Designed miniproteins, single chains, continued (5). Designs and how they scored, part 57

Each design is a single chain, and the fold is of that chain. pLDDT is the mean over its residues in the fold that is shown.

## One batch from the design tools (miniprotein)

Design m17968
Fold by ESMFold2-Fast:
Structure m17968 (fold): chain A 93 residues (1-93)
Amino acid sequence: SLRDEVLKLMDELIELLEKVLPAAAENFRLLREAFERTTDPEQQLAIVERVVEMLGTLIDWMKKNNYDPELIKKLEELKKRLEKLLKEMKEEL
């Protein structure tokens, strides 16, 4: 399901960030928990939109602070996958 795919991508995101930026990982973990708890499709959509927005801001900040280019590339790929799921979720509303 789209829900299960979102949760899997959020888990991958959290795992990538845990050792490098633990505060950022915790912020995404809280959003994951909020997403898992809600059954409202509009609230689920809003949470995924927030994740994509925060991830975009984080990637830009990491680029400016000379973080590992391979890590940044993986985060950009996760963001693109989340944006695709977000589009599919909007089409189901």
Scores: mean pLDDT 89

Design m17969
Fold by ESMFold2-Fast:
Structure m17969 (fold): chain A 103 residues (1-103)
Amino acid sequence: VSEAGQALGDAAALGRRFAARVTQVVGEALGAETRAAVERLVTNLHDILLLDPETAGRLARAVAEALARLLEQTDADPVAGGRAGAEYVRRAAAEAEALLESL
C-alpha cells in the first residue's frame, strides 16, 4: 500500500468511527447524515488519489488528524463535539468535491 493509500485508509477508518460516535452522542439522523458525508469524502479522496497522490495523501492526513481531535472532543463535550465534527465532515466532503472539479 502506498503512503497516500495508507493515509486514505486511516482517514476512512477514523471517519466511519466518528460517524458511529455521532449516532451515539447526538442521534441516528445526524449520525446517518455524517456517515453519508464520510463515504462521499472517501470517494472524493480516492478519486483525487488517482489524479494527484501527493495532494490526496496530504488531505487524508489532515482529515485523520482533525477527526482524531474531534473524537477526543466528544469525550469532553459529546453533543457539541459531535455536531462540530459532523459539520467538519460535511464541509471536507464538499471541499474535496470542489478540488476534483479543479483537477
Scores: mean pLDDT 85

Design m17970
Fold by ESMFold2-Fast:
Structure m17970 (fold): chain A 93 residues (1-93)
Amino acid sequence: ALSPAEQRALLAELRKKLDAVKEPLPEEEIEKIIKELEEKFPETKNMPEVELRALANLGLEDAERLIQLLHDPDVDVRLEAGELLTEIVLKFS
């Protein structure tokens, strides 16, 4: 239900949230978020573990939002979401 402008604004918000994260989440919280993501988005079981763990550091709500953007009908939105995922992996790996 998001417009293209709202999707781009959400991507910008997620980037700012990434910049604000100073510490990775505890291992127990990461595992909990990954399990919830795998239940809600079964396709994430095929995602590399390093990407799932990095994504979980955004917290459940923002991780779900980024997964939705990675599968958006708009190719430009998917590309920007993929770039953000790469930045998250580099920050937490």
Scores: mean pLDDT 80

Design m17971
Fold by ESMFold2-Fast:
Structure m17971 (fold): chain A 61 residues (1-61)
Amino acid sequence: MSEKVERLLEQTEKQAELMAKKDEIGRRGAINAMELTAKMAEQAGDTKSAERARKLAEEMK
């Protein structure tokens, strides 16, 4: 996995968790952030991080 994408995923995951705890609007924002991170990871060739980000987005629903 690319180290840069892994760090970005971890930061986005943390931010998404905080937003999700605020309310339903925050939860939607968190899901969108995770889906965006998954697309970025796919573009970087990091399929594992992309799959993890998609799973997190699905779990937040």
Scores: mean pLDDT 73

Design m17972
Fold by ESMFold2-Fast:
Structure m17972 (fold): chain A 69 residues (1-69)
Amino acid sequence: SLMDELLERIEKKDFHDLFDLLKEISREYSGVPGLGSLLLEIMEAVAKEDWEKAIELAKELKRRIEEYE
């Protein structure tokens, strides 16, 4: 899934195409409440190389998507 791919990339600190993946998640799950703010927080954490924060935020994003579906 897109969320499992996001978690894998963050855990590996692999930010090649990470922002493209975040855009794809934004398009796929645009109806999920609070998605945009979480995606912005993930982008900021990645830009700051705060990988622990990025993982926590990505897990919260996955939880919200699963709760909405």
Scores: mean pLDDT 80

Design m17973
Fold by ESMFold2-Fast:
Structure m17973 (fold): chain A 84 residues (1-84)
Amino acid sequence: GIKLDEEPSEEVRIEGLKNILEKNIEDIKEEIKEGVDKSRLIAKLENAIQTLKKQLEELKKEGKEEEAALIEEYIKKLKEIKEE
């Protein structure tokens, strides 16, 4: 039999991912507020965006459209933060 707790449902995984991504955005905004080296922060954001783009391509190949959409929105938010 399939155990309900053996693997998180797609809905639960999506909500968990969304919460993690939102917290990461808050952490980045706090780093900006604290006056960390802007050039170093931009480099960190660019590296994260590149990594996320590769992850996004894998998710799209796997047909995980909802997770892919969350990663696309997260990349967009990181780009917006980088441009501020």
Scores: mean pLDDT 74

Design m17974
Fold by ESMFold2-Fast:
Structure m17974 (fold): chain A 79 residues (1-79)
Amino acid sequence: SLEELRKKIENELLQKYVEMGERLAEARKKGASNEEIAEISVKDMEEIKEFLRRQAEEARALGNYELAEELDKKLELMK
């Protein structure tokens, strides 16, 4: 169902944010500079945005236009 697909995307998105947080924590533990921490954050955030763009494209391809619009709005809110 659309609801199950939405939950799957939400869970994968949340897991990607958790993994980013873990990478940042590990980098800090290993003595990474603030510049290196920022670079990891930017790279991981771009990968998350790419994931959402692909999910929106897939939703549109399947005729799930409402879900695609919802995902596009999430992308617009990400800085």
Scores: mean pLDDT 86

Design m17975
Fold by ESMFold2-Fast:
Structure m17975 (fold): chain A 55 residues (1-55)
Amino acid sequence: GSAAAEAARAGGPTLGAGIGGALILSGDVKTGRAAAEAAGVSPEEARRMGERNPG
């Protein structure tokens, strides 16, 4: 997988959702979606989490 997907898996679901959401919101939708899926979180849920806590 991508480095983002591997980091999401290693960091657990919450960190993975945050990474995925931030990437989706920054325009890297493909990588963000992959990171969210690797963390076991839907891309839509990750995007919503990123919107609330963008960093």
Scores: mean pLDDT 67

Design m17976
Fold by ESMFold2-Fast:
Structure m17976 (fold): chain A 56 residues (1-56)
Amino acid sequence: SMAEEAVEKIKRGERLSVEELEVALKVATGRLKEQAELLLAGNGDEAEALRHYLAS
């Protein structure tokens, strides 16, 4: 599903569209949900740092 793909993209540190982030928020919990919310908010610098942390 699009939600599963969006979650996997977050885990891989890939870029997501606003639509993908909104779909991910429907299934994401805890830390993953927080990362999706930051990405959706357009906090580019913080989102970039968090993508690195999520990938490692």
Scores: mean pLDDT 70

Design m17977
Fold by ESMFold2-Fast:
Structure m17977 (fold): chain A 94 residues (1-94)
Amino acid sequence: SAEEEIEKFLEAVEKVLKYMAENKLSDEERELYAGIILQELKELSKKLSKEQQLKLLDRLIEVLNEIAKEYPEIKETLEKLIKQVEEMKKEIEE
């Protein structure tokens, strides 16, 4: 189901970002993983209705903000991701 795919995606994102913080990945590696997250987000979004896309993006922003509180060392990477997700949300709401 779409809900199950959304949950699995969000769980995978959280695990990747925690791995990034805990293993002190380089700026280049952080950018690579952030790019992968955005690519996977775009592919998942193609399978979803407009309402499901907005729900996914809102939940992703919440997850990214919570991780930024727990791992301030990757906050800059997360803020860049949040901005890109918010831009995607605006395009869908138009």
Scores: mean pLDDT 87

Design m17978
Fold by ESMFold2-Fast:
Structure m17978 (fold): chain A 66 residues (1-66)
Amino acid sequence: TVTVHRLVDLDPALSEEERKAAIEKAKKELKKQTEEMLKQLQEKDPSVKDVKGVLYVRVGDEVIEV
């Protein structure tokens, strides 16, 4: 199993709606990235069954796994 870690820096001045939109966009981009990576890895090694994505969001000094 391959794991992809993504960190997104968010401006602390963002509204709650803007923050939610940015997180949702990042989740969709990560999902697309993991699906593309899985296809590429399976072309080289068909035994690769899964690519997991882990998203972290940094707001100021805090890092949150989402």
Scores: mean pLDDT 79

Design m17979
Fold by ESMFold2-Fast:
Structure m17979 (fold): chain A 100 residues (1-100)
Amino acid sequence: SEEKRRKVREKVEELLERMRKVAEELSPEYAEEIYEEARKAGEEMIDWLVTNRPDWSEEEILREAIRTMRNAALGTARRYGKFDTAYAISKVADEELKKI
């Protein structure tokens, strides 16, 4: 539903901002790219799940969106050799996953 999509998106945007802040502090030259790749991956996952899994809960959709965003952000940071940034982002995402 649109309401479910909105709620999941709001939670995802909160996490994206926290991930961006961490990336800006540790790897400012790559922070925007890390943010964009994570945002794009998360939005695509939310769109697909809301459309193709109408039976899934907000928690289920949010969990998969966060995993997808984490993987995209970590992949981007690691591609540039920024393993400390990748680690810090993984911790932020993992703490959010524990809440679900």
Scores: mean pLDDT 89

Design m17980
Fold by ESMFold2-Fast:
Structure m17980 (fold): chain A 88 residues (1-88)
Amino acid sequence: MDSLRQQAAELYQQAADALDAGDTEKAAELYGRGVYLLSLSQAKDEFDREVAESLGRMAYSVMKLTGSRPDKHKAAADDLRALAEKVA
């Protein structure tokens, strides 16, 4: 598989930037997409793909929750950048 991990890392960086800017909807979309692509990069079997979709949706929901709390934005953005480094 081509660099789905690198694409996920890029999306995590973009999600962190969106969260720092207060764009919580964009951050959730980017983070969910990144988790989906990372999960696909690790998929062994076809049934792993249905799990990847569920993980992406859950990640979106978690980021929406985080985005509703402005005091958590900086910490969440820092965590996303750390994840991007690990994934790349």
Scores: mean pLDDT 82

Design m17981
Fold by ESMFold2-Fast:
Structure m17981 (fold): chain A 72 residues (1-72)
Amino acid sequence: SEKQRLEQQIQEKLEELDRLAEEFARQGKHIEADILRAIRNILRYLAKHSETVEGLQGILNAANSAIEVAKK
């Protein structure tokens, strides 16, 4: 279903955020790594409690935006 597809894509993006946080930590940027982990945890919580396709799409968009900003 569309909901299951979005849930899978969100999971993949949360895993990418976790990898970016690990990369920041390896560079000695521990505070920035902790902030990225906090963002990941908030998005994971929202995804777990979202019951609509529109809500899940919003969470996916937020995760993508966080990844794009973190890569700059």
Scores: mean pLDDT 87

Design m17982
Fold by ESMFold2-Fast:
Structure m17982 (fold): chain A 75 residues (1-75)
Amino acid sequence: SMELEEARRVQREIAELVQTMSPEAQERFEAAAQEIIDKYKPKLLAAKSKEEQYRVLLETLRELLRKAREILAEE
């Protein structure tokens, strides 16, 4: 599906950005990533269809990507 393809693209971009981070930036990203995941967990559990689950997962990944970019910009 288009949503799964986009999710894979975003996940790959996050991985590439994290690889360029300093150890200190990676630690900050890990902490922020856990907060983002925890924030979206209730939405994922409330999802009534696979389509809703994919949308929540994609939304989560997009926020993770934004956070990775923010942390790199602050280095």
Scores: mean pLDDT 86

Design m17983
Fold by ESMFold2-Fast:
Structure m17983 (fold): chain A 106 residues (1-106)
Amino acid sequence: DEIEKKALELPGVYLVPLLMRELSLNPDSEEVKKKVGELLGKNKSALNTFLGLIENTELSEEQKKLLIPVLVAAAQATTDPELKERIVATLEKLGASEEELQQARA
């Protein structure tokens, strides 16, 4: 729909807060985590902003568990090899499993 199309065109500074709100409202929804990751992966500006936020934040174990599936989905959705590599490095830092890392690299 038009809302999804506009979300893919939004600058990261606007889109990332909206997506983080969706995650915080739906922390147990695997569908929401996947959709947020896909939208981040398709928007280079948003993905750069999101990765910068994660890299500069001390995350709790609960936050790491929430963000790992989002980052896997983002890695699968991005066409930028530099961003994909950066996501994989971030996943390793967050303690992602070998299976999750393989999914992100695929």
Scores: mean pLDDT 81

Design m17984
Fold by ESMFold2-Fast:
Structure m17984 (fold): chain A 91 residues (1-91)
Amino acid sequence: KLSAEELEADIARGVEILALAVRIVSGEKLEEPRSVAELAKQTGFPESTVRKWMQADVEKGWLEEVAPGVYITNEEALEKARKRLDELAAA
């Protein structure tokens, strides 16, 4: 049995690892510029949902909007995410 503090730290680490893994996979799929319409067609999500998701990721610095409704991964942010995941996986 873990203490409450140890359990909280372990849960926080697990959540961060999962969030980083999702971010890395999503970033790798956007190494080439893709439009909201293309992503909506490929994923089955509505264009409005995809646009909101993409804009949120641009605000976080994960993606770049290179033209209206066209997004690409921020390579520097993707590399930082990979490094952080490696640090957490090694701990």
Scores: mean pLDDT 74

Design m17985
Fold by ESMFold2-Fast:
Structure m17985 (fold): chain A 75 residues (1-75)
Amino acid sequence: AAPVEARTDEEIRAILDEIFEKLAEASGVPLEKVRELWEKAWKGDPEAYRELAELASKIPEFKPLAESFRWAAEQ
């Protein structure tokens, strides 16, 4: 059975995809731009994390995510 408490990479990617769609829809930024920012952030670009944090801050339910992105940018 699939682990319900330890998410697989595939499950994490599905969740990220949904988050990216919500960020794009709420901010008016194209989905491809959101994905590009995530890829840059993953490769260690702190400015990409800051931009993602600003997008997430536009969605009230994503404020904790925005704070996490800001924290990552400071590392």
Scores: mean pLDDT 73

Design m17986
Fold by ESMFold2-Fast:
Structure m17986 (fold): chain A 90 residues (1-90)
Amino acid sequence: SAAIDALKASALSGMTSSLNGLQSQVQAARPSISSSQYNALTSQINALQDAINAFQSAQFSSLADLQAAMQQLTALGQQVGQAVAKVLFP
């Protein structure tokens, strides 16, 4: 469906933008955080990138399936964002 494809593309654009922002924040903070904290945050960012790649490759049979996948990916993005914020702004 063109509508499903458009919604999926919009979600991917937003999530990719958010991921790039998190990567930039962690890189900028590198001199101010421990190696352990840096490695933990980059691991979480890599997991989010893998999830975004899986979402991009996924085929959705219905709008409901797409929305469920978007909700899960958004929740993961929020978890990673909160982990970054907690380390950078404790």
Scores: mean pLDDT 89

Design m17987
Fold by ESMFold2-Fast:
Structure m17987 (fold): chain A 77 residues (1-77)
Amino acid sequence: SPREEIEKEHEEIVEQLQELMASDLPPEEKKARLREIAARQKALVERMLKEGLISEAEAQQALAQIDAMLQQALAAI
């Protein structure tokens, strides 16, 4: 189902984020890749909203959480 595919993609993104944070990449490259991961998460939320899988309020909440987590992760590098 679309929901199962989206959940799987989300899990893969989380694994990618964990691997990135554990990597020996230069700080600037880590920050660039973090921004790419956040953009992918936002695109996923937008697709869920467009497909009617979540409400506008849920989408707004999710997008805000992605931004907050991105800023926190960037500050840790």
Scores: mean pLDDT 83

Design m17988
Fold by ESMFold2-Fast:
Structure m17988 (fold): chain A 57 residues (1-57)
Amino acid sequence: SSAEREELYEELERLGVLAAVRGDDALVAQATAAVKANSDVPTLRRVIAEIRARLAE
């Protein structure tokens, strides 16, 4: 599970950078908050899915 958590954190960091490039401060804050909150794997997967869906708009 630690390897899965590391993979999810790497994806959140990548998505945070993409959100920053697009100037979406709310998505940057969402990604940062999920990392700082030391969220569990299901929560990280949900947040990643939410950010991906919004970036796809």
Scores: mean pLDDT 82

Design m17989
Fold by ESMFold2-Fast:
Structure m17989 (fold): chain A 70 residues (1-70)
Amino acid sequence: MYIGTVEVPGGGREVAENAAKAAAGVAPGSLGYRGTETKAEVIAETEAGARTAAQAGADMSGGKGSVRPA
């Protein structure tokens, strides 16, 4: 499993969660998402899925995306 992270400076938790949810919806094998005040995390079965989610969330929010093993 992999975690795609989107950092959403100044957007708050709701914006981060909405970015993660939208990103998870376009990434095959997304298992869920969570948000905090400045971060959204999307859990995916594959690295490619996590990368797609992180990039989509970053593009939608103007934040920064990254991927790591879970």
Scores: mean pLDDT 67

Design m17990
Fold by ESMFold2-Fast:
Structure m17990 (fold): chain A 68 residues (1-68)
Amino acid sequence: AQLPAWIQQKAALGGLTFEAPAVELLIQHVGNDLNKLENEIEKLSLYAKANGKTTVTREDVALVLGLS
């Protein structure tokens, strides 16, 4: 509950919304390290901005994390 809400709040600062499966995948692979999570959220924000997207999907997270 706390980590998903925190991730969504950080994403919202960049004008983004994460899908629930995207948040789940991010937590499963990065864990509870807030510094690592902030770095991955920033990379996802830059990726989304470069691609004209405001919604981050599970596939976007998989791509940025190198899981695809």
Scores: mean pLDDT 83

Design m17991
Fold by ESMFold2-Fast:
Structure m17991 (fold): chain A 97 residues (1-97)
Amino acid sequence: TETMEEIDRRIKLGQENGKKVEEVVDEIIAEHPEFQTPEARKAARDTVAIVKFFAIVTGDLKEALEMALNILSHPGLKDETGVKILKLVAEKLGIEL
């Protein structure tokens, strides 16, 4: 069982990582006209929400992105736009997925 201090530290780190991902996603949308459609913006919001959730759970940005990639790539969901955005986020942050 984690201490309250460890939980607080992980939550704060997760929130900070989630904010970084959100900022990078906004930058990607601004740079890529294909992501400016309502459908692509929804996929971007869904991708950010999934990454933010796992960033809080894991306290690690790379693990959060890997978990989000697994979810978005699942045959039952197959969010191709979300996968593209996630890979571009990883590239901008220098993280290998």
Scores: mean pLDDT 82

Design m17992
Fold by ESMFold2-Fast:
Structure m17992 (fold): chain A 56 residues (1-56)
Amino acid sequence: MGLVKAYELAKEIVKETGVIGEKDIEQISKEAGVTREQARLAAKMAAKELGGKVVE
């Protein structure tokens, strides 16, 4: 799994809730098989594109 999978998972979360928290970043990291830093980057990109936000 890779960064594309992380971005897709992040988009689903933002589309449904509008926010991504630290727990969501951890889950994306585990499910996509990427580092927590890469998952956070994917989350920020998805939030920026869809008008959501990344919060703790």
Scores: mean pLDDT 80

Design m17993
Fold by ESMFold2-Fast:
Structure m17993 (fold): chain A 89 residues (1-89)
Amino acid sequence: MKVEYDEETGTATITVYLKDVSLEEAQRIADEVRRTVKEAAEKGVKKINLTIVYDKSVSPEQVSLVIDAAGEAAKEAGVELNITLVEAP
C-alpha cells in the first residue's frame, strides 16, 4: 500500500495492490486501509482518493472487502472518498 498527502488541497491518495491474495490477506489489507483512512482524517485530510489495483487472481469479494472498509471509515471520519478500480494485465 502507498499513501501520499497533499497539504495544499487537504487530500490523501492511497494506492492498494491486490494480487495473489487470499480472502484472509484481503481482510488484513482492508483493516490496514480502514486504519489509514482514520489516520488521514486525524491529520486534517478532507478528501481521500483510493486506487485499488487488482488482477485476475482476485475475486470481486476480496475487492469489496477493501471498498467496504474504506467507505465505512470515511463515513465515520466525515471525509470525502473517491474510489478508482484498475485491472492490471
Scores: mean pLDDT 85

Design m17994
Fold by ESMFold2-Fast:
Structure m17994 (fold): chain A 61 residues (1-61)
Amino acid sequence: MRPDEKEIKEALVIMTLALIKRSVKNLTPEQKKLIDEAEKYLKEGNVDKALEKVRELINSL
């Protein structure tokens, strides 16, 4: 993967999680779990898995 692609994916995950946390006040337990898993994968450097969890989160909204 090109470095720019990884940076863009990381930014998308971070921005999307921040937006959801600010905009959605009544998150379900399943949605909170997806946020936690996405943040875990970001800390591990697994951006593709983090992005997958963010997509699952968006689809649950």
Scores: mean pLDDT 80

Design m17995
Fold by ESMFold2-Fast:
Structure m17995 (fold): chain A 88 residues (1-88)
Amino acid sequence: KAVELTARALLLLAEAGKAYEAGEISEEEAILRAGEAAVLLAQALGATLPLPTSVEEALAAIREAEAILAANRERAIALTKAALELLA
């Protein structure tokens, strides 16, 4: 479950980044997708964050997820490694 959530978040970020660089989505849409990925990453670490519906909510979710990741650094690294192996 946690590895799958991390993999989904990494895919969402990769797809959003690619779409933004290609000019297919706006900066606002890219931030919203990053906020959704942040919610998934926080959930992988056992936290529940509301799904963002605005840029402001997405930025808040990203900041909160960053704090959760910092507090759970070793587990976050382990989950990221496992998710990257799953995605390879």
Scores: mean pLDDT 82

Design m17996
Fold by ESMFold2-Fast:
Structure m17996 (fold): chain A 62 residues (1-62)
Amino acid sequence: SRAAAMAAGAKAVAEAAGRAAPDEASQLHGTRAANGDPVEAVAAALAEAGLSPAQARTAARS
């Protein structure tokens, strides 16, 4: 789907930005991914990348 493709792009950009400036935010993401289910972890990453919560949840399920 187009939403999933856009979400994947946003996730890749967020990951690249995280590598450029690693900090506590990156560590918190790792902790959340470990504690939450995969869909919620992906949705959280997409929301941080600038998607609305609704778009992030839809893309994570797609």
Scores: mean pLDDT 58

Design m17997
Fold by ESMFold2-Fast:
Structure m17997 (fold): chain A 85 residues (1-85)
Amino acid sequence: KEEIEKLKKEAEYLKKVADNMRAGAEASLTYYQALADKLIADPAKAAEGRRLLEREQQSYDGAMKTADELRKKADELIKEAEELE
């Protein structure tokens, strides 16, 4: 049953990586949303603020997609471990 243990450890690792990636992306987006809001409030900087928010939103979306894929892979490994029983 060494294979079951390996699959579970791999899944746990991927879940932690995914959770950390999501947390980092959320923190980053929150920070840059606040910064962008300040820039958008300034008529001279509004275009810069909108571009900043767009770039950070794309970065957030990409990170969340990658985290979701890692979570899905972890769930597949757990299913494999369950099927070996």
Scores: mean pLDDT 85

Design m17998
Fold by ESMFold2-Fast:
Structure m17998 (fold): chain A 61 residues (1-61)
Amino acid sequence: MEDLIKEYEEAVKRVEEWLRKHFPDLPEERIREIADALAWTALKLRQVGDEIDKEIEERKK
């Protein structure tokens, strides 16, 4: 559970960096809102992706 919180925090920081790089004109409040929403979504998609990756590896064996 603590690992998920750390992953979420890292994802938020990563998304904020990406947004500042590609959309420097976005206000900080908006960057924060988007980063929070995208980081949450990315965390959920990563969990689904991990399950898919496990299925693919099992199919190779």
Scores: mean pLDDT 74

Design m17999
Fold by ESMFold2-Fast:
Structure m17999 (fold): chain A 92 residues (1-92)
Amino acid sequence: KREELVELLKKISEKSGLTEGTIAQLLKLAEAAVEKKYEEFEKLVDLLGGEETALEYLEKVLKAMKELGAPKELIEKIEVAIEEIRKRLEEK
């Protein structure tokens, strides 16, 4: 399971053009969104460069995940994070 995740992260990095470190932060952001840990979510969004930058990165990761046939559970977590950021941008 751990080896499969590491290999998947490398493939997502190659397809998205994002670093493995950025992708790891985006996965933490997605978990925070799913768990409704909104304070952690906001801190991670800020670390990534704000809502617009985080949304761009999440959309690139989602596209790469779908092209690679990543597990549906991971895709759904990224989609939850995208939806949360879009909601926050709409409220501005």
Scores: mean pLDDT 82

Design m18000
Fold by ESMFold2-Fast:
Structure m18000 (fold): chain A 89 residues (1-89)
Amino acid sequence: APSTREALKMARELFPDKVIWAIGELPEKGLDIFLLIAPDKDPITAIDSEQYKKAVEELLKKGADKLPVGGYLVLEVAPGVEAVAIKVG
């Protein structure tokens, strides 16, 4: 599987105008998870652990783990905050 560094590079290339915050890796699903945060939002307070868990569950429900390598899904989690799952393996 690509390194988290490679997934972060992809996220930065796909979303150059967003603040990107790495929040999780699901190696069993071949996924890296990032937050895409509007510039006016604090990344530390952007989402809580329950919102993160629900975002991961919804991304998996939408088939994030079944994407081709290099595919991604984006989910709005809160106003000005999106989660992206990038398929890495």
Scores: mean pLDDT 74

Design m18001
Fold by ESMFold2-Fast:
Structure m18001 (fold): chain A 100 residues (1-100)
Amino acid sequence: SLEKIREVLKKLKELAEKMKGENPDFAEQLLSLIDETEKAIEKYKDDPERVAEILESFVERLEKMIEEAKKNGLISDEQYEELRKLVEEMRKIVEELKAK
């Protein structure tokens, strides 16, 4: 479970790094959100309920950022779809954590 979370966050970081050249402000906001989330997950890694709450908050904030960026033309269709895919992967992890 934690390994799956770390892998999704790593993929999000890689996408954000690629975006720095085209949209540095959006990339920096995304990287900041990921960094905050990684620190929170590491702090509460032994508390599955707290981890689920942290990830739910992360997903909600990330979805808002993605939708606003798409609406404002800040990200490409390809970037939007890739980000949405990673959001859905994280949502599945949250549901797995909450099912126990």
Scores: mean pLDDT 84

Design m18002
Fold by ESMFold2-Fast:
Structure m18002 (fold): chain A 87 residues (1-87)
Amino acid sequence: LTPEAREELRRIVEEIEKALKNKDFYKAVQLLARAVSILRRAGALEEAQKLMDILTEVLKAIGNNDYEKAQELIKKGVELLREAIER
């Protein structure tokens, strides 16, 4: 990742954490989708695909009104982003 992509992803992680504290699942989904786009542009295609798979499962959980499952999956996405930032 470029330094610029790392800083964008750090800001997104912070915003997702704030959205989760406020139980704003819609905002968290939008931020995860933005993170997928950043990873794809940065050439981190494996991480982008893994995050997209997580996003798909988050949307399924929300569609089933399973907000506890959605929160767990969003946290998994945040962990993946933190690992990508460290590399």
Scores: mean pLDDT 86

Design m18003
Fold by ESMFold2-Fast:
Structure m18003 (fold): chain A 80 residues (1-80)
Amino acid sequence: KPPEASEEEVEELLKKVEETDPEHAELAKKAREQGLSNAELYHLLRLAYELKYSKEELEEEIKLFLENKRLRELYEEKLK
């Protein structure tokens, strides 16, 4: 499947994660508020649901996504 994810796919997977591991679902919701894309959120939710990442491992992945977003924004600013 392509790396793109719809809002519907994210919400469906988020619901499944919330039913099994509500703490992981809460982290994903906070990551969405911090500006992660639907594709990045879907990837995080898959790590929690399919690969059974711990809360700490999920927090580290969120940090990497946010750092990559920050670096992209800095590069866009530099290209002006």
Scores: mean pLDDT 76

